# Designs tried in a protein design run: designed miniproteins, single chains, continued (2). Part 37

Each design is a single chain, and the fold is of that chain. pLDDT is the mean over its residues in the fold that is shown.

## One batch from the design tools (miniprotein)

Design m5261
Fold by ESMFold2-Fast:
Structure m5261 (fold): chain A 109 residues (1-109)
Amino acid sequence: AREEIRKLTLQIVAYAIRGVGHEEQHRLTGDPRAAHEAGRDYLRAARLAMQLGDIYASLGRYEDAAYEYRLAARYAAEAGRVDPSLRDEADALRAEAEARYQALQAKLK
């Protein structure tokens, strides 16, 4: 569990940084491929944050799980923002993250 959490945390950060780098490349060059790569990197970060949230929830670490589900929703939103062609996939992933967060709120009461 601890090593898996550490690995997922580092992967989330790595994909988020790649996303920012590709978004900056798009800003400087206007290359639509850079925007698409940024969106894909943010979607990867969102999916990894969702997985990390599920692990924390399974361990009874509900505050950590809630943080990761909100992070997943945020990265999914960023993916749809930087690449409109990914918007449907991003919106679906954001909705899933928000649903998991709301289900988790029942356990925090």
Scores: mean pLDDT 88

Design m5262
Fold by ESMFold2-Fast:
Structure m5262 (fold): chain A 95 residues (1-95)
Amino acid sequence: SMDKELEEKAKKNEELGKKDPKLRPTYDAEVELLKKKLEKTEEVQRVGKESGKEARSGNLESTFRSFRRVSDAWGELAKAELEGKKKVEEKKKEV
């Protein structure tokens, strides 16, 4: 559901950019942010699924490595959101 919501928001911003050339750079930055969030959300889901399999292996080292991968994936998602929002705000100031 989250993935579909991000995809729908990206499509709406692409259409808005086509209608207003002056705001196109701002909408393009929002589309880039939304696509990056989608990629990072999919990565979190993938890593979470893999971590569940590794945790069931009963290997303590594998379990710690899995935990770190999940934590890193969430960190990358948070970073992408912060950096993307900054780019959108910078483009808004240029208009």
Scores: mean pLDDT 79

Design m5263
Fold by ESMFold2-Fast:
Structure m5263 (fold): chain A 60 residues (1-60)
Amino acid sequence: SETDRRLEAMRRALEAVADTDVSVATVARLVGFKSLSTASREFRRAYGVSPREYLERLRA
């Protein structure tokens, strides 16, 4: 689905920018989500963690 493509793009973008100060909200917008709330719910449903938690783990 379109949502699944955007979620995969978001996951890859978070990995690519983990060493920068780019925000989750900026990444969600760049990959085509109109709402961070929608992006966060769908990301958690698909990957079991919020995009913020995923990014924090990458930066750990």
Scores: mean pLDDT 83

Design m5264
Fold by ESMFold2-Fast:
Structure m5264 (fold): chain A 57 residues (1-57)
Amino acid sequence: SMVEELLEEIARVAGLPLEDLRQVRDIHGLDEEELRTMLRVARLGVAAGAENRARRA
């Protein structure tokens, strides 16, 4: 299912546990469109973080 693939990709990109993401999806009833929006936001966050590579804590 596209939903499962999207959840897995978001978890991978955002560095979040897949189980937590599945729970959030269940609680909020997220649809494929909402998940695609989350994936775009997660990718933007990673891109912004790439500039901060020199500041590894």
Scores: mean pLDDT 76

Design m5265
Fold by ESMFold2-Fast:
Structure m5265 (fold): chain A 71 residues (1-71)
Amino acid sequence: MEKKELDYKGKTVLEVAKAAVEKGLTFRFDHPLDTKVKKAYVGPFTLEEAKKIDPSIKVAPPENVVVLELE
């Protein structure tokens, strides 16, 4: 099953965090909350695919985790 893109382009990390929590999803909170999101995806991911989106990822994220590509 392919990763799915989420319609969060141009929103801040904080806005995406709020939307993800409301949908029962989670994501890594180590990003500055005011940083704008270029793209957002939900899994499944391989570690390499996740690292291409967010190089700070060290372990393949679970399917319910949102991975952010930041501007």
Scores: mean pLDDT 72

Design m5266
Fold by ESMFold2-Fast:
Structure m5266 (fold): chain A 75 residues (1-75)
Amino acid sequence: SALRARAEQLVVRGARLFYQDGDLDGALAAYQEALRLYRQAGDTAGERRVLRQLGRVHEAQGDTAGAAAWLAQAD
């Protein structure tokens, strides 16, 4: 679907921003948009992947509570 394809592009962008560029704010924005699109598409596996990445970015920011909240949504 177009929603899933766009979400996958945003995951790739978020990963580049996080792991290569160290742009934590940019990574959060990309992953949050990907999460919205995976939810609209009903892609539970995509949702869980992005929730784990959001948790990782929040940990890198020192936001332990925010990280825990995102990871809890992934079950």
Scores: mean pLDDT 88

Design m5267
Fold by ESMFold2-Fast:
Structure m5267 (fold): chain A 57 residues (1-57)
Amino acid sequence: ADEIVSRAFASRGSLHFSEEEVALLKKAGAPDSIRHVRMTEEERREIVELAKRYAAG
């Protein structure tokens, strides 16, 4: 959770997570405020893959 949140809030770009990605991130322990984070496509892909690992358990 902390690693996902840290990477997301450190990222800067023009893209937001989709609603499905926000749901996945919240399942992995991220706060709802993560939906307001903006990132690059590369950062988004890395954060989502990290969230999948945490959500899968």
Scores: mean pLDDT 73

Design m5268
Fold by ESMFold2-Fast:
Structure m5268 (fold): chain A 69 residues (1-69)
Amino acid sequence: SEERLRRKANVLYEQLREALGNYDFETAIKLAEELIEVIDQIKNPTENQLRMKEEAERQLEIAKQVLAE
């Protein structure tokens, strides 16, 4: 269901933002990876969903760099 995927992406995006705000980079990595996967399953993503994916990809790279010690 397309609608279910869009709702899941919105929930994951908010959870990702909360994890980042709490400096929980391990959780942020997991949430960012799941968010990217969910958006990639949407056959016709909106501009907002594409921006969420770009943000998730950017934040994923940053979080990995922070955890690289």
Scores: mean pLDDT 88

Design m5269
Fold by ESMFold2-Fast:
Structure m5269 (fold): chain A 58 residues (1-58)
Amino acid sequence: IPAEDRERLEKAFAVFMDEEEDEDSLIARVRAHLPDIDASDAELRAVLAEVKARKAAQ
């Protein structure tokens, strides 16, 4: 994933993860919000895992 797209995904996950506890619903919501980002579910889950790790470190 390009760095710019990754930053957009990280911001979207950070915002929406407070509203959606279910990972599948969260990924679907982020994908709907950023439809121009061509990323697989595996790539989206990898970004989500990093965002969760950073939130846990706070």
Scores: mean pLDDT 78

Design m5270
Fold by ESMFold2-Fast:
Structure m5270 (fold): chain A 83 residues (1-83)
Amino acid sequence: MEEAIKKLEEAIKAIKEGDVEKAVEKIQEAVKYLLNIEDKEKREILAEAIKHLAEAVQAQKAGDKEKAEEHIEKAEELIEKAK
């Protein structure tokens, strides 16, 4: 679980820095760690965080900084809930 959270936090940092390629890489790494989480509730919460970060990446590519920020904030809330 700690590894999945770490990769999602690294993805958030990459999105904030405008590094879309690194953000996608970190999201993909988080998905691999997600499959090893035995706690179904925590796994589902982190899967929702991943969906929001994917939407933040798309918003960032479209130049919609406000929408990207909203999705990042939602992902951060979900990550904290999973801890």
Scores: mean pLDDT 83

Design m5271
Fold by ESMFold2-Fast:
Structure m5271 (fold): chain A 89 residues (1-89)
Amino acid sequence: SAEIEQLLRQMAEELREVARYMEKQGRDKRAIEALREAARLVEEGRIDEAIELLREVLPTLEDPETQKVLEAAIASLELLKEKVKELES
């Protein structure tokens, strides 16, 4: 579906933009790399793997602001997963 492909591309770009902002702020490299890898997985339609990756990285982070960014990214990916499921129905 062209609509699903567009949603996946938009989410991947949003995750990359968040990673760019964090890199500019000098934030945790593991979080930045996880967001970039999650973006690649999302472009491939591998949303569950992207969510799992971010959930695995989250407890290794000590900065509360970085934790909130990853929690927001996970929530956005869970909403994307539901939207994709609705469009496949």
Scores: mean pLDDT 88

Design m5272
Fold by ESMFold2-Fast:
Structure m5272 (fold): chain A 82 residues (1-82)
Amino acid sequence: SMERLEEDLRRAAEGAVKGLEETLQSDATPEQKVIAIEVATLLASASGDEEVLKRLKEILQRAMEDPDPEVRETARRALETL
């Protein structure tokens, strides 16, 4: 059912947002951080879950302080799409 897909999507979004937070706190490459931002943003946006979106926005604001300029720009653009 659509409700089951919505729950599965929310759980996937929660996982992706958690994965992004862990990736940004690790020694991951800039490319890995960019991919994590894009995946988390896509899934969180598709889920429409307000709590997931709120958490993602807080993480993206921190990602805008990343030492890598591509990571910062990716986070900025992601925030503008939410």
Scores: mean pLDDT 88

Design m5273
Fold by ESMFold2-Fast:
Structure m5273 (fold): chain A 97 residues (1-97)
Amino acid sequence: DIIEKIRELLRELGEVADASGNPELVKKSTVYITALGLLIAAFSMGLVSAEEVAETVRGIKEDLLKAAKEAGVPQETIDRINEILDEIIKLLEEAAK
């Protein structure tokens, strides 16, 4: 259930980036979504801890929010990206307990 919820949130993140129409944000989001998809697959196989994945998501969140602000996308788009990534972090923190 947690794995499927995170995968759905990653899909929503991609949709938000695509809807922004900003090519740099779309490219950066695609790279990070792909990397996180691989990490979530590794987590589901017991190869990495939920804590390690959560730390990676926190770093991606920082960089992606900075890129979105620099791209001049609407605040509502920035808020949605933040919300999605925060939810992924919460799910991973719950899985770590």
Scores: mean pLDDT 87

Design m5274
Fold by ESMFold2-Fast:
Structure m5274 (fold): chain A 87 residues (1-87)
Amino acid sequence: MSQADQLIDQGMQYMSQGDYDQAIQYFQQALSINPNYGEAWNLLGMVYLRQGDFDRATQYANLALQSDNVVIQSSANSLLQRIRQQQ
């Protein structure tokens, strides 16, 4: 498991506990190590969606859509649908 993968796992645990500030810090650290970690953009979008920040959530989901990974693109599209359902 890479250092970036470990940071993502820790961020996801903080997100599940509702500690969104810590989750954001861990996901940003993962992106600083691997800027191509498209899943981290989706996770940031999910955190901002849970905080009710629809503008930030949409911004990060759109960044994840720019990934060439079809799984990341699919997750980003699902996130955008969830944002639209809550607006």
Scores: mean pLDDT 84

Design m5275
Fold by ESMFold2-Fast:
Structure m5275 (fold): chain A 76 residues (1-76)
Amino acid sequence: SDFEALVAEAEAALARAEELLREGRTEEAIRVAQALRDRLRAVLERGRRSLTPEQQARLQALIARAEELIARAREA
C-alpha cells in the first residue's frame, strides 16, 4: 500500500540519519531527519480524516523518532 511504502521510506531515512550521526556527519543527519519530519507532518495534516487511528499513531511515532534524533544530534 502507499502507506506501507511511506513507512518503509521513513524507516530507511531514520536508519540513514542514525548512520550519518554515528559517522559524525551531524548536519547531514539533522537535514535528513528534518526533511522526514516535515514530510510526515504534511502527510498527517492532509490525511487527518482519511488515515486510520493506527496509521496516525504510526506516523506520530516516526515523527517523534525523527525529532528525538534531531535533539540528540544538536546536543552532541
Scores: mean pLDDT 88

Design m5276
Fold by ESMFold2-Fast:
Structure m5276 (fold): chain A 68 residues (1-68)
Amino acid sequence: SRSEEQFNEFLAEVEKLPDLRLALSTLEAVLAYIESQLPFMSPEEQAEAERIMARLRERIAELRARLA
């Protein structure tokens, strides 16, 4: 989907950031923003957001492990 393509492009851009802590903070900020918007979304938008958030949480966990 368009959202999945845009999310993949976003992840690729974050991977290019030289500072892994900045990358982690960026992903955490985006996750928090999406979570804050969930109550204002339609059920279809919420389902898409939940899929994006799941992938975002996986990437955050990977970066946290690398920074430990």
Scores: mean pLDDT 81

Design m5277
Fold by ESMFold2-Fast:
Structure m5277 (fold): chain A 58 residues (1-58)
Amino acid sequence: SAAATLAELAELVLGKKVVAKKDLSSKELEELAQEIAKQLGTDDTIKIIEELARKYLS
């Protein structure tokens, strides 16, 4: 679920299609999160990453 959520967020933020949303590796998820961070900037990016981590760890 976290992989799919992060992929959808990347599509929204980066404006590109993400394939194989359910099959993303941990490394691919981290890379995707870093791209989102670069695009959004500081404060909003941290908050979004924290929310995704919370969903992933629950």
Scores: mean pLDDT 64

Design m5278
Fold by ESMFold2-Fast:
Structure m5278 (fold): chain A 87 residues (1-87)
Amino acid sequence: SMMDEVAEEIERLVEELAKNVENLSAEEIAKKMLEAIKELSRKYGIPEEELMLYFGIAAQEIAKELSEENRKKMTEAVKIVREEILK
């Protein structure tokens, strides 16, 4: 289904960001998430606010496997994304 495709793409993107979290700033992670949210919104017609929620959930789950410093970075990135989408 379309939702299964969206979930798979979000999980893949968040996994790639987590894999490179040591090499990226919170702002760079947020930028990549925002670009993905806009692209997925355009491709599937899903509201950016809804995609933001799905990215937040995926990021929170993956953050459990990260160091404290990298968890803080991912949390800050999600906060930046939320502030940009909801402004």
Scores: mean pLDDT 86

Design m5279
Fold by ESMFold2-Fast:
Parts: sequence; structure tokens; C-alpha cells
Structure m5279 (fold): chain A 58 residues (1-58)
Amino acid sequence: GMDSALADAKSSSDTLPDCLKACQEAAKSCLKINPDDFESCALQAAEACLDCGKKHGV
């Protein structure tokens, strides 16, 4: 119901900082393995952010 929607919105607010950190770490890890593919690594990091957000009710 609507109460669940409000709870999900609040949950997203506390999840966003973790998702941003996950993006950054994903980019760093990718660049350590594939330094020539920094563009692909940036895209993978963005996908990690979006996936994290979707999983947490965005």
C-alpha cells in the first residue's frame, strides 16, 4: 500500500550513499584489471549504481 511506498522511498535515501560507493569501487576494481578500458569500466560502474538503486526500491 501507500505506507510501503513511503518506507521504500526512505530506504532509497539511506541506500544511495552505499550505491555511490559501490560505483566508485567497481570502477577502481575494473581499472585495476583493464586500465585501457576505463570507458567500459565507467559504464559498468554506472550499471552497478542503477542496479543497486533498483534493488533498493528506486
Scores: mean pLDDT 67

Design m5280
Fold by ESMFold2-Fast:
Structure m5280 (fold): chain A 96 residues (1-96)
Amino acid sequence: SSQQQALIDQIMTLNHREIVAILMALMTHQDDAQLQAFRNQIIARLQQSDDPSHQRALAIFQQAQTWSRSDIAARAQRLLAQNPRAAAIYQQIMGM
């Protein structure tokens, strides 16, 4: 949708810590196919990007996939609390 594309474009303007916060928060919704599809679209945009901040976010996110689900959930909560811009965008994603 146009709303999804606008949110992805907005995410691409964030720093690596803010992007990681959103990606890790979306990982906590494993049973939500729509949210996982949205997460995969963000990952695809990061993989196509030459921005060093995007590459750094991708590397951290890939490492995070080796962690337990409970560790991901706890860290996602902390990262969102520390990154208010990411938290605001995450709430917009959850409202889709």
Scores: mean pLDDT 87

Design m5281
Fold by ESMFold2-Fast:
Structure m5281 (fold): chain A 88 residues (1-88)
Amino acid sequence: EERRKEAERAAKLIKYVAESAGVKVDITIDYESMETGPLKVTVKIEGEDPEKIEIVGKAAINLARKVGASSVDEIEKVTKEQIEKAKE
């Protein structure tokens, strides 16, 4: 219960800080997946500044690692793809 609230607060904080930096981020933590297998964290990132996207992506990866999510590699991939898109 406490851990779920902490993770939700962290996700909201990352989103707020990212939006203040001009990066749009959406972080969804699927707690129902914990009952059937590894926890899932889904991340969407959009922005114009590759350095800011990288910072936001690293924060999301750290959150996923702290909650024991299996999808860390997927978040790393999404972050890298958005950084390359922003460099264009």
Scores: mean pLDDT 74

Design m5282
Fold by ESMFold2-Fast:
Formats: structure tokens, sequence, C-alpha cells
Structure m5282 (fold): chain A 80 residues (1-80)
């Protein structure tokens, strides 16, 4: 569960996003995830990469998108 704290700076939000995406990649690798699970992690990685490359990125929107994808990924991993 990713909680967006308005007291965090954009840099801190970017670090939180990167940590979340990294953990999901590790979970995918450990679980030997299927193509659907892989696509969700790759989409999270794309959002993170875009945030790294574009300083005009709405960090709150990007974090919300990553959180939604994380919830979908975690649900699929539990069901297998």
Amino acid sequence: MLEIDPSLTDEQKLILMGATVGLMRMALTAAKGNEEERELVEEMERIYQEALEDPSTDMDEALERVAELQEKFMRLVREQ
C-alpha cells in the first residue's frame, strides 16, 4: 500500500516510487510471474522512468498510478 503524504517533497516522492517499483520487480522475479503480472510491473517501471526524465511530471498523479498498478499486481500474485 502506497500512501501519498503531502508533506513529502517531489524528490522524496520519486524515491518512494522507485523503491515501490523495485520491490514489485523483485516480487515478480521471485514469484516467476506470468505475462500479465510482468506487463503491470513494466508499466510501473515506465511511469517511474518518465518521472525521472521529466521534471514537469505530476508526482502525485504518477504515484497514484503506480499505487493502482501495485494493487492489481499484488492481487494477481496472491491468486496466482
Scores: mean pLDDT 77

Design m5283
Fold by ESMFold2-Fast:
Structure m5283 (fold): chain A 98 residues (1-98)
Amino acid sequence: SMKEESELLKEIAEVAEKALGDPDPSVIIDMANLIKKIAEAYKAGNIDELKKLVKEITGKEPTDKQAKLIGELAVKSVDEPTPVTMIVRFRELAEEKS
């Protein structure tokens, strides 16, 4: 439903913001790499892998529709020049659609 999609998008934005505020630089690198993997799984049409990767962000298994939504946001974020700007764009897109 639209409400469940909104709740998922808010959770995605919160996790991304938490990663950006983490003093450990490995957290930012890991989140950026996860966004890249999500974009790759989406472009490949690998829905099972896409669902597994999205679950790594929220701890909850998404529906196919929810996984595809997050995949679209990841694809729009991966062309950003740095790990930080990639995560910022991913967060902003999640906030705009929530």
Scores: mean pLDDT 87

Design m5284
Fold by ESMFold2-Fast:
Structure m5284 (fold): chain A 81 residues (1-81)
Amino acid sequence: SMGEVRRRLAELLAEISELKARLDEAIANNDTAEVERIKAELERLRAELERLLPHASPADARVLEGMIRGIDRMIAEIDAL
């Protein structure tokens, strides 16, 4: 695939990984305000991934679907608090 597309997918994955690390820390510290900010950012990223999905190649669509599932798991963790 094109390096530009792969770079953007890598950037999105890194951002999701950073949000997961921040979420784990916020939960450990009982930082409700930070958890709410992280949830808003996860919802923003989910919307971005959903917008990219119809225009993606089948291979890139599978990667995007994986990222959406990851975000959905994190949101479910927040909603279970």
Scores: mean pLDDT 86

Design m5285
Fold by ESMFold2-Fast:
Parts: sequence; structure tokens; C-alpha cells
Structure m5285 (fold): chain A 89 residues (1-89)
Amino acid sequence: DFEAELERGRALTPEIARETAENLAEYGKNSEASEDLAAGASVEELLAAIERQFAEQKAKLEAAGMSEKQKATIELTEETIRLTKELVA
């Protein structure tokens, strides 16, 4: 029942995005407290890196040919990343 799983995923996407944004905000606070760690990556830079890696993987899958299931999963992940960025910004 992959379609039902996708539908549940879509319904949870705003909640997942909110939780991810909250976790990234907390990570940002910890990174400021840990100046000596290679936590020179801001929350914004981390999101940009995640988005970049996702875009590269998406492009590779598209070039190789994707199933409908893979395409739907990619679209869901892309939407989750987009909403997370909006909540952090």
C-alpha cells in the first residue's frame, strides 16, 4: 500500500518540516556555543548542503530513469525540504 504511505507522508510533511526547522534552530544555538567545533556551518549552510545533495541525487535518478514510486518519493522529499527552508527563513 505504497500510495497510502505517500498520502500519510504528504499529510505529515508540514509537521516534519516544522520539527526539522526546530532541530536546526537548536543546532544553530549549540554551534554558536561550540565556536571551536567545525560548526562554521550555519543552519542556512546546512540546509543549502542538504538541498544540493538532494538535487544531485534527484538528477542522477532522473538520468538513470525513475519509477513512479521513486518520482513520488522524490517529490515528497523535495516538498519537505522546501517547507523546512521556509520555516527556518
Scores: mean pLDDT 68

Design m5286
Fold by ESMFold2-Fast:
Structure m5286 (fold): chain A 136 residues (1-136)
Amino acid sequence: KEEEAEKAAEEIKRLGDELIANYQKAVDHLRKAAEYYKKSKEDPENAEEYRQKALDHAIRALAYRNVADFYRKKLEELYEKYKDSPLVKQAYEETKAGIAQVEAELAGLRADPEMKKYIDEAVAEAERKVNELVKA
């Protein structure tokens, strides 16, 4: 009984670590996408090269976010099954705190309206490219 809850808490911690790590990589790539988009505006002669680098980083950000969402779904399913366990609740709250730190970093990056615009443009372009590849 307690042994099953302990194993569930350990698995939530493992899934949470994977979720946070992949979400952090997504945010890191969004920052790079925004930086390269900014460089494309500051250096018109090399604008196309910087835009291509921004798009590459934005596509990687979408990929890491999708992997993070996969781990989030598994973690939420496991939490719902064992949510009455104090050990499971603690592991889940620690994971939410870690996610909140990554979200705060992203919010800080998006607090600059110019950087927010570059992130939104890079993500929209990346989403179009992925959609064209996957759907007829």
Scores: mean pLDDT 87

Design m5287
Fold by ESMFold2-Fast:
Structure m5287 (fold): chain A 85 residues (1-85)
Amino acid sequence: SPEEIVEEARRRVEEIIKENPSLDQHIIDKVEEALRLLERGDFDGFEKKIGDILFELVYGNYTTDQRSAALKMLDVLLDADERIR
């Protein structure tokens, strides 16, 4: 079900955060907002939030480790979106 897919995605994101303590809280907050939008079925809001995260990673000053962890979280979000739609 969509609910189970979102719950699994949330657990995977939490594990990535736990394994990557250097992750910027600003990125974590945006990822958590994307999960909430997906949970509500707000696909337009979700896509805009993914765009916001990508823009921030392209134009912001992030370490290789921070960028790698953020991309892993984006993969989780996009996988969940594909499985729901």
Scores: mean pLDDT 84

Design m5288
Fold by ESMFold2-Fast:
Structure m5288 (fold): chain A 91 residues (1-91)
Amino acid sequence: MEELREEIRELADKLIEEALADDPLSKALAESFVDMATESKDPLVAMIGAEGLKGLAKKYAKDEELKERLLELLDKLIELYEEELAKKKAE
């Protein structure tokens, strides 16, 4: 899953540069969501970061190809963390 996290970070960085570079607050928020989604070892925190980043991509992304790719990768990441949380709750 390191590859998935790397791709998410790369696409999110492009989103920040293209759509959020002139908004320091939204840029800082997006960077925080990327860190939560890709660096957090807590599945719940990582899912919150991924969902937040999806919201920013849907609202601010101007490049449709970038938006679609980022959303697909974020959905995959969320599915993986949901499966881990479901297994832990079933215990």
Scores: mean pLDDT 80

Design m5289
Fold by ESMFold2-Fast:
Structure m5289 (fold): chain A 91 residues (1-91)
Amino acid sequence: SEEEKKKLEKKVREILKNELGLSDEEIEKVKKIFKEENNLSLKEILETLEEAVNSKEEIMKDLGIKDENDVIELIKNILLRTGVSDDLPKL
């Protein structure tokens, strides 16, 4: 339903803005990349983002990242590059 799509879009926007610190312009760029360059649904995008946010501490530990801002920047850069490669990263 269109109402469910808007609710999912709001959730995705809130995570990108509040958890990852993306600007409104960067959020629109990410949405465009996901829509045009890859085959992920909004629900799959939301689930992937929620998993990435919930796994921040594990990602920091596994990659040896000590600053939360560095892991946020890494995730942000991966999202902004999503759809330019056939191998879409799951983060």
Scores: mean pLDDT 69

Design m5290
Fold by ESMFold2-Fast:
Structure m5290 (fold): chain A 73 residues (1-73)
Amino acid sequence: LEAEFAALAAEVNATELTPEKTLEAMTRVATLLLTKGVAEGMSLEELTATLKEANKDSPLALEAVEKAAAEVA
């Protein structure tokens, strides 16, 4: 998960997309991370809270995590 958190942060920093495309890309990454975490026996709620804490300074990242959590749940 540490490497996957770093990948999400790198996507935010490296992506020169419109806000809409950035949100879509981040939602896909967050969905993948949450799906893998749940498959490994981790709580969706705890994973979602952890991703939100890691990305709390990015409104787009927070929205992406919320959308991904709703899609996985």
Scores: mean pLDDT 73

Design m5291
Fold by ESMFold2-Fast:
Formats: structure tokens, sequence, C-alpha cells
Structure m5291 (fold): chain A 61 residues (1-61)
């Protein structure tokens, strides 16, 4: 069940990277933590998720 949710996140990762890149150019986004650190961390995590997608697809094939 949780794997289905992870696969949806993985499949949307490229679009999420695009959206976050656009947001990072236009945002003072302040939910009570460092916007810069949060944004950089999110980009890094999504980059790792793109790599994870390749690994999952290889293992499922």
Amino acid sequence: AEIDHLMKIVNNAPKMIYVLTQMGQKISFEPGKSNKEDYEYAIKVLGNVVNLKKEIETQLA
C-alpha cells in the first residue's frame, strides 16, 4: 500500500523539481524555518528520488 504512494511521488519527481525551481526564483516562503535550507534540501531529495526511480524500475523489471 505505501509502495503505491511512493511510486506516485517518484513518478511526479521531475515535475516537482520544475515547480520547486520556479518557486525558488519567486518565493519568500516562510513556514517558520529557513527557506533557503528547506528549498536546497528539497531539491537534493528530489534529485535522489529520480535516481531511486531508476533503481526501482530496474528491480521491478
Scores: mean pLDDT 61

Design m5292
Fold by ESMFold2-Fast:
Structure m5292 (fold): chain A 92 residues (1-92)
Amino acid sequence: MEAELRERAERTAREDAEALMALSEEELRRLIAEVEAALAELRAQPPTPRNEALRRQAEAALRILEAALAGDREEALRLALELAAWHVEQML
């Protein structure tokens, strides 16, 4: 059911946000650099629906990582939950 899918996605998002908040500043900066490189590659590719979705996911991931780097636990969780909700909508 849709409710079970949403519950699992929200649980995973919360666990992911907690894991990111536990990472060192150096590890978070490394992940940010990796996501920025992936985003640059995606932006160089043709604007297909798939590439647009991947760009949106990468941009969301970057915001979550930046919130975690700033120590903003509430913002990191909020952004992770927004991304999880978007993924659930794409599956429906």
Scores: mean pLDDT 81

Design m5293
Fold by ESMFold2-Fast:
Structure m5293 (fold): chain A 98 residues (1-98)
Amino acid sequence: EEKKKKELLEALEELEKEILEKSKARVEEAVAKSPGDRAARRQTVRDILIEAAKEIVGEKVEELMREIAELLEQPEVDEEKILELLEKIAEEYIKKKK
């Protein structure tokens, strides 16, 4: 169990790094273009990050990340559900990198 949790955490950290590196220029441009509209900027950055994840892992990760985004906008955040979705994202990433 401990070994599997470590593998999933390392996969998520590696995926986060790849997403950020791939999306960095687009995120910086989006932030620069919309300094006063925080809601629109937040949505644009979210879409850029989801698209980068889709390009790295595939379409299934887009659906999982959009579900996480919807959960984060709820008045009470379901942390257990978010962790379950993150674990599924990590598993899909591991499959793509093997």
Scores: mean pLDDT 77

Design m5294
Fold by ESMFold2-Fast:
Structure m5294 (fold): chain A 90 residues (1-90)
Amino acid sequence: SGRAEAERRREYFERFFAENPEEVRREFDRLVERLRAGEELSEEEELRLAAILEQLAREGDVDALRRAAEALAERAGVDPSELLAGLEAL
């Protein structure tokens, strides 16, 4: 059940950010800075970050995706391999 709810919330954020591009850049910068500071993201913030990354991937913003992958890799225990594979597909 949790997966279906998380998927619906992610789809909601994907639509929201597609309609509010100014919020995408602001929220992306905020979340990346929090990751680099070693701060814990809430489940809601993780879903927002996933939605933003999906939009950046569709736009082909490889530079922003690389920045996010590096921030996630600096966070202990995160494997950036899926994000890096996505960048190679762009």
Scores: mean pLDDT 71

Design m5295
Fold by ESMFold2-Fast:
Structure m5295 (fold): chain A 55 residues (1-55)
Amino acid sequence: KENLKKFVKEHLEKVKAEVQRRLDEAIAQGKVDTAAINRLKAAEKSAELTLKKID
């Protein structure tokens, strides 16, 4: 179970890194990447649900 939690967390961290890069690029141009924000939000929600199910 701990290994599954670790894999879920590692996947989420990779998604966060990708989204953060996209957001940083948009912010540098005075813009907001709403699609990137929504993608991160969905990934976080999915990870939380999966982690609760693993307990």
Scores: mean pLDDT 78

